# Designed miniproteins, single chains, part 30

Each design is a single chain, and the fold is of that chain. pLDDT is the mean over its residues in the fold that is shown.

## One batch from the design tools (miniprotein)

Design m1079
Fold by ESMFold2-Fast:
Structure m1079 (fold): chain A 75 residues (1-75)
Amino acid sequence: EEAKKYVEEARKHLEEARRSLAQGDVETAREHIEKALKALQKAYNIAKKNGDKETIEEVKRLSREVERLTRELLA
C-alpha cells in the first residue's frame, strides 16, 4: 500500500537519524530527519484520503518522534 511504503521510509530514516545523533553526527541526523518528515507528510496525505485510521495514528506517533529528535538536534 502506498501510504505504508512512505511510513516504512520514514521509520528507516528515523532509525538512521537516531544513530547519527547518538554518534554526534548532527549534519547526517538533520538530513535523515528532513527525509523522514517528507515521507510522513506523503503518508499522512494518502492515509487521510483513504480514511486509513491505523496509518494516520502511526504517522502521528512517528511525527512526535520527529519533534523529539529535532529538539535534541537543536539543543
Scores: mean pLDDT 85

Design m1080
Fold by ESMFold2-Fast:
Structure m1080 (fold): chain A 66 residues (1-66)
Amino acid sequence: MMSGEEAAKKAEEYAKKAEEAAKKGDKQLRFKYSMLAGDYAVLAIQAGNTEGGLKAAKLAKKAAEL
């Protein structure tokens, strides 16, 4: 099982990759990375890292709005 800390970090990483894909106009990669960011944010919360997961979810939402 992935730790809540590792899951939150991966969610933040994928949110950044989604932001980069959006800046390049790559809609498919933006969608893929924003979905992965959201999935990892949920995993972080489920693993007991509620604060880290909520922070990651906010970053994922911001990436999805690009």
Scores: mean pLDDT 78

Design m1081
Fold by ESMFold2-Fast:
Formats: C-alpha cells, sequence, structure tokens
Structure m1081 (fold): chain A 109 residues (1-109)
C-alpha cells in the first residue's frame, strides 16, 4: 500500500539522518560536533512541527508530510517552499489523488 511504502521511506530517511549525526559526532573536529547538535535540533523541530501541522490529517497525509520534511532536511533546505516541492513530488510518485494532495498542501500553507 502507499502507506506502507511511505512508512518504509520515513524509516529509511530517519536512519540516514541518524547515520549522518553519528558520523559527525564521531569526528574529532569541533565544527562537526556542533553540526551534529544542529542537525539533531533541526530533526526534532521538524518532527514536532510536522506533528502539529498534521494533527487533522489522515495517516497517509501525515506520512506524506513527514517524508517530505525529512527529505527537505537531508537536502539542507528546510524552507516551506522546499517541503511543498517534495510533497508534490511524492504525490506524483505514489499516485496520490488531488484531494489528498490539497489537504497536505493546505496544512503547510
Amino acid sequence: SVLEELKAEEERLKAEIDGRIAKLRASPNVVDFIAAAVLEAARDFYEQKIDELSKDLSEVERAILRVAGLQALLDGRGTKESIIEKVKELAEKYGVDEETLERVLNAIK
């Protein structure tokens, strides 16, 4: 199902973020250690903000928004516009209907 594919992608993206944080923390470079803390804070903020924005969304709509947010975070582009672009890309990829896409986009506009 679309939901199972989105949940698998969310877990994959979370593992990638956690791996980047672990690599940065293992670095002897102080700048990398600071970057790890910033990425962790950004991840936590994104998760909290997405949960707040998605409270009235269905499970599939929430999964789309969560995956879009994590992809934007990994791209280093945490803007509203980058998340909107990722939501549209995911809707096209997974064959999401226009009504579902509109509900997700309206949650972040």
Scores: mean pLDDT 83

Design m1082
Fold by ESMFold2-Fast:
Structure m1082 (fold): chain A 85 residues (1-85)
Amino acid sequence: SHMEKLREQEENRRLVEELIASAKRIYDILKKNGVLTPETAEEFERILKRLEQLYDKGASRDEINRLAVELTALVLIAIGDYLEK
Protein backbone atom coordinates (compact mmCIF):
# COMPACT_ATOMS: atom_id res chain seq x y z
CA SER A 1 0.00 0.00 0.00
CA HIS A 2 0.97 3.68 -0.33
CA MET A 3 1.16 4.07 3.48
CA GLU A 4 3.44 1.01 3.86
CA LYS A 5 5.74 2.36 1.11
CA LEU A 6 5.90 5.79 2.82
CA ARG A 7 6.66 4.20 6.22
CA GLU A 8 9.43 2.07 4.65
CA GLN A 9 10.92 5.17 2.96
CA GLU A 10 10.78 7.14 6.26
CA GLU A 11 12.37 4.25 8.20
CA ASN A 12 15.15 3.84 5.61
CA ARG A 13 15.78 7.63 5.64
CA ARG A 14 16.14 7.54 9.46
CA LEU A 15 18.56 4.60 9.17
CA VAL A 16 20.69 6.57 6.67
CA GLU A 17 20.65 9.60 9.03
CA GLU A 18 21.78 7.37 11.93
CA LEU A 19 24.51 5.76 9.82
CA ILE A 20 25.79 9.21 8.68
CA ALA A 21 25.86 10.36 12.34
CA SER A 22 27.71 7.17 13.39
CA ALA A 23 30.19 7.50 10.51
CA LYS A 24 30.98 11.10 11.52
CA ARG A 25 31.48 10.09 15.19
CA ILE A 26 33.76 7.19 14.18
CA TYR A 27 35.74 9.50 11.86
CA ASP A 28 36.27 11.98 14.73
CA ILE A 29 37.42 9.19 17.10
CA LEU A 30 39.88 7.79 14.53
CA LYS A 31 41.18 11.29 13.72
CA LYS A 32 41.68 12.24 17.41
CA ASN A 33 43.61 8.99 18.02
CA GLY A 34 45.89 9.43 14.98
CA VAL A 35 44.48 6.31 13.30
CA LEU A 36 43.54 8.05 10.01
CA THR A 37 45.90 7.99 7.04
CA PRO A 38 45.19 10.14 3.94
CA GLU A 39 44.00 6.95 2.18
CA THR A 40 41.63 5.95 5.01
CA ALA A 41 40.28 9.53 5.28
CA GLU A 42 39.58 9.53 1.49
CA GLU A 43 37.72 6.19 1.75
CA PHE A 44 35.67 7.56 4.68
CA GLU A 45 34.76 10.64 2.60
CA ARG A 46 33.74 8.34 -0.31
CA ILE A 47 31.41 6.27 1.93
CA LEU A 48 29.97 9.43 3.55
CA LYS A 49 29.28 10.95 0.11
CA ARG A 50 27.47 7.75 -0.96
CA LEU A 51 25.37 7.84 2.24
CA GLU A 52 24.45 11.51 1.58
CA GLN A 53 23.44 10.59 -2.00
CA LEU A 54 21.22 7.76 -0.66
CA TYR A 55 19.63 10.18 1.83
CA ASP A 56 18.72 12.57 -1.02
CA LYS A 57 17.59 9.94 -3.58
CA GLY A 58 16.07 7.37 -1.20
CA ALA A 59 17.70 4.08 -0.24
CA SER A 60 16.71 0.42 -0.06
CA ARG A 61 17.50 -1.55 3.12
CA ASP A 62 20.00 -3.63 1.10
CA GLU A 63 21.90 -0.49 -0.02
CA ILE A 64 22.00 0.78 3.59
CA ASN A 65 23.21 -2.62 4.87
CA ARG A 66 25.92 -2.77 2.20
CA LEU A 67 27.30 0.67 3.16
CA ALA A 68 27.13 -0.23 6.87
CA VAL A 69 29.27 -3.34 6.11
CA GLU A 70 31.69 -1.25 4.00
CA LEU A 71 32.01 1.29 6.86
CA THR A 72 32.63 -1.48 9.42
CA ALA A 73 35.29 -3.08 7.19
CA LEU A 74 37.02 0.30 6.70
CA VAL A 75 37.13 0.92 10.48
CA LEU A 76 38.66 -2.54 11.07
CA ILE A 77 41.22 -2.01 8.26
CA ALA A 78 42.19 1.43 9.66
CA ILE A 79 42.62 0.05 13.20
CA GLY A 80 44.53 -3.00 11.90
CA ASP A 81 46.95 -0.84 9.90
CA TYR A 82 47.46 1.42 12.94
CA LEU A 83 48.21 -1.56 15.24
CA GLU A 84 50.74 -3.01 12.73
CA LYS A 85 52.92 0.11 13.13
Scores: mean pLDDT 85

Design m1083
Fold by ESMFold2-Fast:
Structure m1083 (fold): chain A 74 residues (1-74)
Amino acid sequence: SQDRINQSAIKATNKIIKALEEGKPEVTVTVYGRTLEEAQRRAQAIKKQIDVYVEKHGLNKDVKITITPKELPP
């Protein structure tokens, strides 16, 4: 459902922010879409939001962030 997809993006964003605040060396998250292409667009949007958040709050840039786009299972 769309709500599941939206929640995956929110959870992914929150996990990345927490990892950045805690100074973890890397963080890996999965974001879902109805198609792989939608998931890829969502991953790109999250990355842009995170880049802005990092700059605004002076967070650690040394954290390796991996966002994996996946199609929501049928």
Scores: mean pLDDT 80

Design m1084
Fold by ESMFold2-Fast:
Structure m1084 (fold): chain A 80 residues (1-80)
Amino acid sequence: SLEEMEELVKKAIEEFDKIAESLTPEQRREVARLLTALHIEYAGLVLEMELFGISPEEALERLQKAIEDFKKKVDEIKKK
């Protein structure tokens, strides 16, 4: 559902907030860019649901993949 998708994005933001103090300013900027890209993907999925009729299940699956990709990239930034 849309509510489940909103909760997933909210959890991603909350996880970032928890680690933000351990990151350098440069790392924080890179993660913020990735978080912006995640928000754009979320907005695009909402539009596809409303305008093109993709299922909530398909949208949720695609968002989950985007969040997994986000988490992997954040881990790579933390290793630099």
Scores: mean pLDDT 81

Design m1085
Fold by ESMFold2-Fast:
Structure m1085 (fold): chain A 72 residues (1-72)
Amino acid sequence: MDDARRLGEALATSLSSQPGILSAEARVEGNRITVRVKAEDESAGEHARRTARVTDRAAAPRGITVEVEVEI
């Protein structure tokens, strides 16, 4: 679905631009978005987790789920 792909790309781009984030990649399977984030420290990792949780809640009415995998 185009909305999930568009949201995943936007989220990965946004996270990659944040201080302390070394890389962010979005994988989209149907209406499920999984973002893999490599963070410089735990603070940046927690920020990425919060961003993904907010995005998941915002996308839930559209049937889209967002999951995040953080590596430090």
Scores: mean pLDDT 81

Design m1086
Fold by ESMFold2-Fast:
Structure m1086 (fold): chain A 55 residues (1-55)
Amino acid sequence: SSLLEEMLEAAREAAERGDAEKVRTILDFVRTVAPWDEETIAELERLLEEAERRA
C-alpha cells in the first residue's frame, strides 16, 4: 500500500513536469506488481495522458 502511494505521488510529480517517460515507467511497474489495482492503474493512465499533453 505505502509503495503504491509513493509510486502514485511520483507519477503525479512527473506528470506536472510533462515527464511522460517517468509516468510510463511507473505505470508499467504497477501493472506488473499490482495488476488487480484497477483504480491506481486508471489514475496512472490518466496521469500519462496529462504528461503527454504537457510534453
Scores: mean pLDDT 84

Design m1087
Fold by ESMFold2-Fast:
Structure m1087 (fold): chain A 71 residues (1-71)
Amino acid sequence: MKFIEITDPVTHVTRRLREEDVVAAVRRHVDYLVEEGRLDEAYDLAESMYKFSGLPELGRLAEEVKKMMAA
């Protein structure tokens, strides 16, 4: 099973998370930002997490938000 390590920039706590849990958490936060009309922040979050983790599902999420911004 694949895991990634994430260090919280505020608390400096490092957590070992399952890739699917990371995808689910990022998707929930991106969905929240989209509902608030904060598409630029939603895209930045998805793109940053994709670059950090290398998870293709997060890359697809970033592209979905980018399409919303172009609408």
Scores: mean pLDDT 75

Design m1088
Fold by ESMFold2-Fast:
Structure m1088 (fold): chain A 83 residues (1-83)
Amino acid sequence: SDPAELAAEAEALGERGDPAAIEPLIELLSHPDPRVRYAAVVALGRLGLRHPAVIPPLERVAAEDPSPVVRAVARAVLEALRR
């Protein structure tokens, strides 16, 4: 699939706020394209205030993602969720 289409789908899933989106978004955190992983992190951040199950996968991305930009957004999202 086109990485731009996957990133847009991740955004849409985050906006809907449906907990059924959590598992597909966590899968997208393993996508080879950093744009898709970035979008999945942001989308999981939107869900995180109501669904703490998003925290452990975001912590893994913040520590281990090969992209420094993706690690930075995951850290920012985690900081916001801990406030």
Scores: mean pLDDT 84

Design m1089
Fold by ESMFold2-Fast:
Structure m1089 (fold): chain A 100 residues (1-100)
Amino acid sequence: SQEEILDIEVEAALAIIQASIIVTHGVKNAEEDAKILEKVLDTVRRLKERAEQSTDPEVRETYRRNVDDVIAAMEQAIDELAKVDPETAEKLRKRLEEIR
């Protein structure tokens, strides 16, 4: 459905924006930025779970593409977090790899 596709695109876009702010401005508060990245990780999990439940190939492909885009944005943001809090960044990276 067009509404399902739009919902996926919007949820993914919001997660990408959150990660991109960290990349563009750098990490200003490691604790707050780590919490933002945990929310982005939750978005990746939700989108992946919904992809696996969908029987519509167009919807599945939309989930797959958007999951890949969010993961790419999150990896860049984790690299920025690693400059100030490498331990928390490593924990987030391991969780992200588990979802892949």
Scores: mean pLDDT 86

Design m1090
Fold by ESMFold2-Fast:
Structure m1090 (fold): chain A 101 residues (1-101)
Amino acid sequence: MEQEILEKFKKAIRDLAKDLGLEVVELPEAPSFDEFARMLREGKVPISNDIEFNAFAVVTLGVAYGARKGVDIGGPSDGLGSKENAIKAAEAVIEQYEKDK
C-alpha cells in the first residue's frame, strides 16, 4: 500500500509536470521548500522517495494546473503539515485532475 501510494504520486507529478511544461528531476532526498520553489521558478519539478514531499508536490502542481484551466483543483489545505492530511489532499487533487483531463 505505501509503495502503491508512492508510485501513484510519482505518476501524478510526471503527468502534471508534462501538462505544465516542467522538467522532472529525480532526487534521492526530499528538497527543502525553498529549493522546491527555486526549482519551480527554473521550470523544474523534483520527485523524491518521500511520500509526504511528493504529496505536497502533487497538491502544488494540481493548484497550478487548475489555475491555468480555470478549474478549482484542491481546496483549503488545512493540516498539510501532517502526513495523513497531505496524502488525502494529494489523492483528492489526483481524482479532480483525472476527471478534468
Scores: mean pLDDT 76

Design m1091
Fold by ESMFold2-Fast:
Structure m1091 (fold): chain A 75 residues (1-75)
Amino acid sequence: MSSLRQQGEEHRERGDEAARRGDNETATRHYQEAVLAYARAGDLTGANRAASKMMEVASDEELEKAMLEIEREMG
């Protein structure tokens, strides 16, 4: 796997851990990083799964900010 895909997996796992504790803010940040890493690695399935997890834990405000940052980073 590329280093980007590994970073995506690590961030997804950290997001899952934070979500299990009810730390939705930390979970949202890690899922956002996972989406970016997976997308840059060309792993669309991983990116979509991380995005779905982010939508489950993020507030509407945090989700809007995260989506804008992802769009800026992707071009």
Scores: mean pLDDT 83

Design m1092
Fold by ESMFold2-Fast:
Structure m1092 (fold): chain A 58 residues (1-58)
Amino acid sequence: GPLRELILRLIGLKLRRIGLEWDLANGKGLSAAQIQAIQDEIAALDAEIAALEAQIQA
């Protein structure tokens, strides 16, 4: 059902966020532009996660 799909999407977004955080912490030779792009993607993921969590709690 739609709730199951929202929960699975939320899990997927959280796993992607963990991977990006790992890349920032452990990535070597990243340019300033690459670091900024990863940070921007984490910020976008945080916004989408917050929106999905609000939908699930409604």
Scores: mean pLDDT 88

Design m1093
Fold by ESMFold2-Fast:
Structure m1093 (fold): chain A 81 residues (1-81)
Amino acid sequence: MSVDEILEAERPQAVADAEEAFKRLEKLSKDPNATKEQIREASIRAMAAALLLGAAGHVDTARELIKKSEELTQKALEKLK
């Protein structure tokens, strides 16, 4: 497998991973039964996915996702009292 072939496959995966991480974090921000550990794990996954997306060349999307993950994490933690 050539480097170009890997990059073509990697770009769709990076986007999918970011969308899944973002969706999970948003779900936890609305879930009154979400634990602090679940929120922290989802936040780490969202940040990691956003950074990988940025590395794949989607810098503007990565920046927006990092900001959104921070907002959702803060909102979710505030619901824990």
Scores: mean pLDDT 73

Design m1094
Fold by ESMFold2-Fast:
Structure m1094 (fold): chain A 66 residues (1-66)
Amino acid sequence: SQEELIAQLNALSREAREAEARGDYATALELYERALEVAKQLSGPIGLVAVKELTEAIRRVREKLE
C-alpha cells in the first residue's frame, strides 16, 4: 500500500540522515538510493517532493565521496 511505502521511505530516510550525520557517507548513499527507489513508487505530490529531496541528498553525499 502507499501507506506502507511512506513508512518504509521515512525509515530509510531517517537511517540515511543518521549515517550522514556520523560521516558514514557510503552507508548514507546506499540508504538514500534505496529511499529514492521507494519514493519513485509513490503516487502524487508526496512522491514528487520525496524524489526531489532524495536526489539532492544523493548529490550532496556523492560530493563528499569524491
Scores: mean pLDDT 87

Design m1095
Fold by ESMFold2-Fast:
Structure m1095 (fold): chain A 55 residues (1-55)
Amino acid sequence: GERGLRAVGGMARREALEAGLSEEQAEKAYEAGLSGTDTKEGGRRAREVLEELGA
């Protein structure tokens, strides 16, 4: 559900910030998490963005 996608996005944003990425990069990871059809896909998309950004 939407709450689950927001949780996934929030976790990705947190991981980006903890890795020292910018707020803009963290927002990108958050948006990737929200773009999934479900929480698993959202998590995978967020993970790919984090890896591309060096997190």
Scores: mean pLDDT 80

Design m1096
Fold by ESMFold2-Fast:
Structure m1096 (fold): chain A 67 residues (1-67)
Amino acid sequence: ELPVLAEVRVGDLVLRIVEVSGDKALIQALTREEWEAARAAGRPPRGKLVEVEKSDTFENILEKARE
């Protein structure tokens, strides 16, 4: 099981849990290509920040990340 500050890979998406505050979490959503490019370059990856609720299903989180 991954800790609260963690990375989850789902197909072409990488989800990074960057912050947790109460019932909400801030997740950085990025492509696997960007994640691999950032890692190879030794730089922080770039991605969309999305806010999710603890009650959100994994599918709801993926939909927010894709939008």
Scores: mean pLDDT 73

Design m1097
Fold by ESMFold2-Fast:
Structure m1097 (fold): chain A 69 residues (1-69)
Amino acid sequence: NLASNIVEQIREMARSLIESGVSLEDAVAYAEKGVKASVEAFRKIGNDQLAEEVEREGERAIEELRAEA
């Protein structure tokens, strides 16, 4: 699924930032911006269904990332 692949790439990058010493707050902010940019891009091309999927999966991924100790 394209939405799942996009969200997973954003999550992987956020985790890579944390591994590199970036704060959890900044990594979460990065992920939030990535999800928002993807949603906006799909809405601009008229794919509202894919935009909604990316938004929902992205919100869950960000919640999971915030739960990291």
Scores: mean pLDDT 84

Design m1099
Fold by ESMFold2-Fast:
Structure m1099 (fold): chain A 88 residues (1-88)
Amino acid sequence: EADELRDEGLSAYLEKDYEKAVEYFGKAESLGDAAAALYRGLALYELKKYEEAIEAFEKAIELAEKKGQESLVEMARENKEKAEKELA
C-alpha cells in the first residue's frame, strides 16, 4: 500500500539513504500519494538532482491539488523554488 511504501521511504531518508528513499517514495507516488511525491523531491534535492527534484515537487503539487491538500501544495511550491535557485 502507498502508506507502507512511504514509511519505508521515510525510514531510508532518516538513515540518509536518499537513493533508496527515492525508490520507495516513487512507488508510493505512483499510487497517488502526494506526500510521497514531496518527500521524493526532498530526497532528490539531497542528492543534488535539482531538475528531478523540481519535477517531483510539480507532481506533488498536482496530486495535492486534486485532494485539496493546501499545506502540501505550499510546501511543494516552497521546495520547488529552493531547487530552482540551485540551478540559477
Scores: mean pLDDT 88

Design m1100
Fold by ESMFold2-Fast:
Structure m1100 (fold): chain A 63 residues (1-63)
Amino acid sequence: DYIDKGKALYAAGKPDEAAKQFQKAIEKDPNNAEAWRGLAAALAAAGKHAEAVVYGKKAQELE
């Protein structure tokens, strides 16, 4: 599961790798709010705060 892989990488302090796994989850199911939330969290941890806000709002729209 790409979401589980993304969460594990995020917890391990690898936000760029985590973001790639969450992007793969979105490619499989673009309506998965958890994948968009994970991508937003990973991007924020990588210092990409503007992008994180955009994807976080996308997650909220899907809930």
Scores: mean pLDDT 83

Design m1101
Fold by ESMFold2-Fast:
Structure m1101 (fold): chain A 78 residues (1-78)
Amino acid sequence: MSPEELTELVIELIIAVKQGDKETVEEIAKKLGISPEQAIELAEKLEPKIKELSEKNGFVSPEEIKELFEEILKELKE
């Protein structure tokens, strides 16, 4: 998965979690190879970090989002 594709999925996941869209959360979780519960935790942990980087730098690169995603995902699988 490219960093750009991952960024799109992460943003869509965060929105779906906030809206209570269980079907979209489940679909994205399947694409990411994680459970829906892990996807919700990932979105909740990832959103504050993305917001902080965006406010500090005015942007967040797809590469930075991929790195944050991999770090949080590792914690969720441990």
Scores: mean pLDDT 80

Design m1103
Fold by ESMFold2-Fast:
Structure m1103 (fold): chain A 60 residues (1-60)
Amino acid sequence: SVQERMDALRRALELLRRGEKTPEEIAKEVGFDSVEEFEAFLRKAAGMTLEELRERIRAA
C-alpha cells in the first residue's frame, strides 16, 4: 500500500540521517532482503538513488 511504502521511506530516511548503519543494515531494517531491492524501492518511492538521498540529507 501507499502508506506502507511511505512508512518504509520515512524509516529509511531516519536511519540514513543517523549514519549508524550500512545500506545493507538499513535495507534489512525496513524489510528488504538486499540493497538492490532497497535501491529499486527508493527509485520508485522517492525517484532517487541511495547516493542521491545521502546528498539530499547532507544538503539539508
Scores: mean pLDDT 77

Design m1104
Fold by ESMFold2-Fast:
Structure m1104 (fold): chain A 73 residues (1-73)
Amino acid sequence: MEPRIEEVSVTDEEYERAKALLTPEEIARLQKEIENMTVDELVEKFREAARDPSPRSRARAVLYLKKIEEKLK
């Protein structure tokens, strides 16, 4: 299934910018947690992160959204 959600999808540039706002250790931790999460858990984490206007929370939201996109393919 290929839904057209370009406005919600993470671009490579946005993903790289999000990673730049986080430390390598935080990125590694988040990636390990994300691999073990279900799509429902990722959606909840994305919504929680999106509620916080901080740049770091926005960066986490981008990582969660990218993983949701990958799992739906």
Scores: mean pLDDT 73

Design m1105
Fold by ESMFold2-Fast:
Structure m1105 (fold): chain A 60 residues (1-60)
Amino acid sequence: MKELARATQHVPKTGPDDLELRKGDEVLVLEEVDENWVLAKNLKTGEEGRVPKSYLEKIE
């Protein structure tokens, strides 16, 4: 599932596969990893990684 979302708050990088986000960063959600995490691409940095779903808001 590919959709645009925005970080609602700063998300620090906690692991090597995790994506760091700043509040307001726009991401492309590539797929769901599990019930709590998605694989996303930060459109500002071009980096890909895992991010918690709860920190993302869908862009309508």
Scores: mean pLDDT 79

Design m1106
Fold by ESMFold2-Fast:
Structure m1106 (fold): chain A 66 residues (1-66)
Amino acid sequence: SGAEALARAREHLARAEEALAAGDRQTAKVHLDEAGDYVVRAISLGEVEEALELARRLAELGRQLA
């Protein structure tokens, strides 16, 4: 479901933030990519508004990883 996709995206975003705080940029990037995939899935399942807000947070974290 879209709600499950959003929950998985949030879980991976949290893992990415934890990894970045620990200095593990490679693990942070893996979780950021997974979160992005779940955001796309959530949009396709009708959870557009929440998924777009989450995409904004992923983009901000991605800039910190560049």
Scores: mean pLDDT 86

Design m1107
Fold by ESMFold2-Fast:
Structure m1107 (fold): chain A 62 residues (1-62)
Amino acid sequence: SDEIEEIRRESRERLKKLMEEFNKKMSETTDPGEKRKLAIRFTSESLRIIGEEFDRILEVRR
């Protein structure tokens, strides 16, 4: 449905912005421990966005 395609598009744009911010912070960071923390935060936020997309699609399907 158009609603499901819109949900997917919104989630894709959120993930793109998150990846761009992650790549910027990674390029500015030299400490391995801070890089690890950035990777964990990026993974956590990515999973949250994916989970929210899944929940929204399930609600549309009723």
Scores: mean pLDDT 86

Design m1108
Fold by ESMFold2-Fast:
Structure m1108 (fold): chain A 96 residues (1-96)
Amino acid sequence: KEEAKELLEEALKKLEEALEAVKQGNTEEALEYIREAKKKLLEAYKLVEGEARELVLEAIFYLVEAELALRQGNTEEAAKYIEEAKKKVEKALKEL
C-alpha cells in the first residue's frame, strides 16, 4: 500500500498543478498535468482494492471529462472536474 500511497500523492500534486494552469489560462500545460495525473492514477488502480479502487476509477473518469472540457474551451467546467477528481483522490488516500 506504500507504493499506492506515493502514486496517489503524486497524482494529487499534478491535479493541483493542473488546476493552477487552468485558472491561469494555460490550457496545454493543464492538459499535460492531467495526463501525468491519469498515468499515476492508472498505476495506483492496479495496486488498490475495494473502495479505494472505485474512488481512483471515479477520479480517472472526472479527468477524462476535464480533458474534453479543456479541448472545447470550457475552462470553468474543466476546473470543476479537476476539483472533483482531487476530492476522489483525497478520499482514496484515507481508505488506504
Scores: mean pLDDT 88

Design m1109
Fold by ESMFold2-Fast:
Structure m1109 (fold): chain A 75 residues (1-75)
Amino acid sequence: ADYTRIGNARLLHPGQSVQFSSGIRVRVIRGRIAVAETADGVLIGALNEPAEAEVTRGGRSRRYRLAPRQSILVR
């Protein structure tokens, strides 16, 4: 996904975290990650470099390794 087209996109650096109104929390482990809340869920994407994020929802945490320009949607 092109984060420049999402007006509420936030850029996160390693160690930063954001919690959304849905209760989904994203924490950056490595690299730079853009996050945006959409009608379908939280969009999480790496920029031009590999990144790693920890996503917490419903008391469960998962780590995602993202290739450059890879995005995931968390519902």
Scores: mean pLDDT 80

Design m1110
Fold by ESMFold2-Fast:
Structure m1110 (fold): chain A 76 residues (1-76)
Amino acid sequence: ASMEELAAMAREALARLPADLEAALAELPEELRELLREAMELVREAYEALAAGDVEAARAKFAEARELFDRLADLL
C-alpha cells in the first residue's frame, strides 16, 4: 500500500539524514547554521512520524520545517 511505501522511503531518508545535515552545516555561514539545524531536526521528526505511520504528525512537522526554510531563504 502507499502508506507502507511512504514508511519505507521515510526510514531510508531518516538513515541518510545525519550525513546530509553535517554536509549542509559545513557549507553554511555560522549565522544560518542554527536555523538549518532546527529545520532539519523537524524534517527528521517528520520522517520518523511517517515511518511510524503518523501522517498527520508528519504533515505538521513538515509544515514547521517549511516555515524555517522560508525564513532561511529570506536571510540568504
Scores: mean pLDDT 74

Design m1111
Fold by ESMFold2-Fast:
Structure m1111 (fold): chain A 85 residues (1-85)
Amino acid sequence: VVGHAADLVMLHAEEAGVITVTFDRNGNILSVGSVSPEQAERLIEAIENGDAEGLLETLREAGVPEEVLEEMEERVERYERALQL
């Protein structure tokens, strides 16, 4: 989940000249507002470092819908629990 977000962020940055993040309940593409290059870089860094809290916080600032953020938070928690097996 977290790893795939970096690819989405980078793809939309190239197309729009800014980064637009898109997710749905399953981690599929869902359109949202544009973000600044600084916000985009923070998203990529958070994903690369496994900083789930930083990722969600930056996405909220970028204008990602709260419903999508809640779903991402739930998936991150499940993923982290799976890694502790």
Scores: mean pLDDT 54

Design m1112
Fold by ESMFold2-Fast:
Order: C-alpha cells, then sequence, then structure tokens
Structure m1112 (fold): chain A 71 residues (1-71)
C-alpha cells in the first residue's frame, strides 16, 4: 500500500543520512505527484541540504516508490 511504500522509502533515506526535513519535503512532493521525475526529487533534496551523493541515491529510491504508487 502507499503508506508501506512511502515508509520504506523514508527509512532508506534516513539510513543514507538524509535529514528529516528533506525526507518530509520529498514525501510531500511524491504525495502531490506520484509521477514526479527523479530530477525534480533530486533537486528538492539538494535544496533541503542533502549532499549530491545522498540526493542521487535518495532520488532513485523515491522515484521507484512513486512508480509503485502510480501503478
Amino acid sequence: DTETILGEAARRMAELGVSPEAILKAVSALLKNPNISKEEIRQILLDAGATPEQAERAAEIFYEAGKKIAA
């Protein structure tokens, strides 16, 4: 379900060291648009203070979560 998918994605992002604020911004963006692009998610994370490495890896996780929700 959507809650389980988002919860797993958020947990994985926290394991990468992404801040709670950045995670909440990414979750909010996904809930508004499950078809949001990986590039847009990455930019949200960078703007929220994630490192380029964290943003790239986290954007992939959340992009795949969005695809599962949209399916």
Scores: mean pLDDT 81

Design m1113
Fold by ESMFold2-Fast:
Structure m1113 (fold): chain A 75 residues (1-75)
Amino acid sequence: ALAEAVEALEAGDYEKAWALLRPLFESLPEAEQARLRAAGSRLSKEEVLAVLRSGALPPERAAAVAVGYLEAQRA
């Protein structure tokens, strides 16, 4: 669930966070996925954690933002 991904991200376990978050946004349209991932790639870790914890976005959209951040860290 999203909560386990937050804990993994806080702990610096980015591989676990990636594995938990990636399947959550696969149902979104490709254009929406790309937009949210691009937004996430520009955020800090603290900002991404705030997005995941706030509940302001649906879980699938919050997951796409967080994965965008994680992709930027791996590049």
Scores: mean pLDDT 82

Design m1114
Fold by ESMFold2-Fast:
Structure m1114 (fold): chain A 92 residues (1-92)
Amino acid sequence: GSEAARALIDAIDTARRAGATVSVSVSGDTVTITFRGAGDATREAVRRAARTARAAGADVRLEEQGDTVTLTVSGLDAVALTAVMLHGMGVE
């Protein structure tokens, strides 16, 4: 159940360590994570997270445009959404 959330959190942490700027927004059951200044390490981490989330049963859309990567995930429960949002805000 929490595999998608763990994969997304790992991607956020990896991206920030690689120097990317991460922003997270939530609308209903959908979380949108935007990675700006995404180099190869960030792209690989996000693509891995997208595969893991899909394998866990989440609906995932991945968009890569220039140096910006946008990951949209639907069907997460409220606890998983909250965990991803808090990580996106850098609160944890």
Scores: mean pLDDT 78

Design m1115
Fold by ESMFold2-Fast:
Structure m1115 (fold): chain A 63 residues (1-63)
Amino acid sequence: SLLDELIRRASEEDLPTVTLYAMQVALALKAGDRETAVDILRKGAEELPEYRDLFERGAAELE
């Protein structure tokens, strides 16, 4: 899934900020809160433009 790709890239890049966004999305999805997960992904796309396409694709997958 796109979420798995996001988590993998966050770990591979060893970037704390990307990892924190990926973890927040995973926690929201585990709680069943898709709306919050989408909001976190869109915020990540805005704050991390290098990963924008990946965050936006993740948000689209959940919508």
Scores: mean pLDDT 74

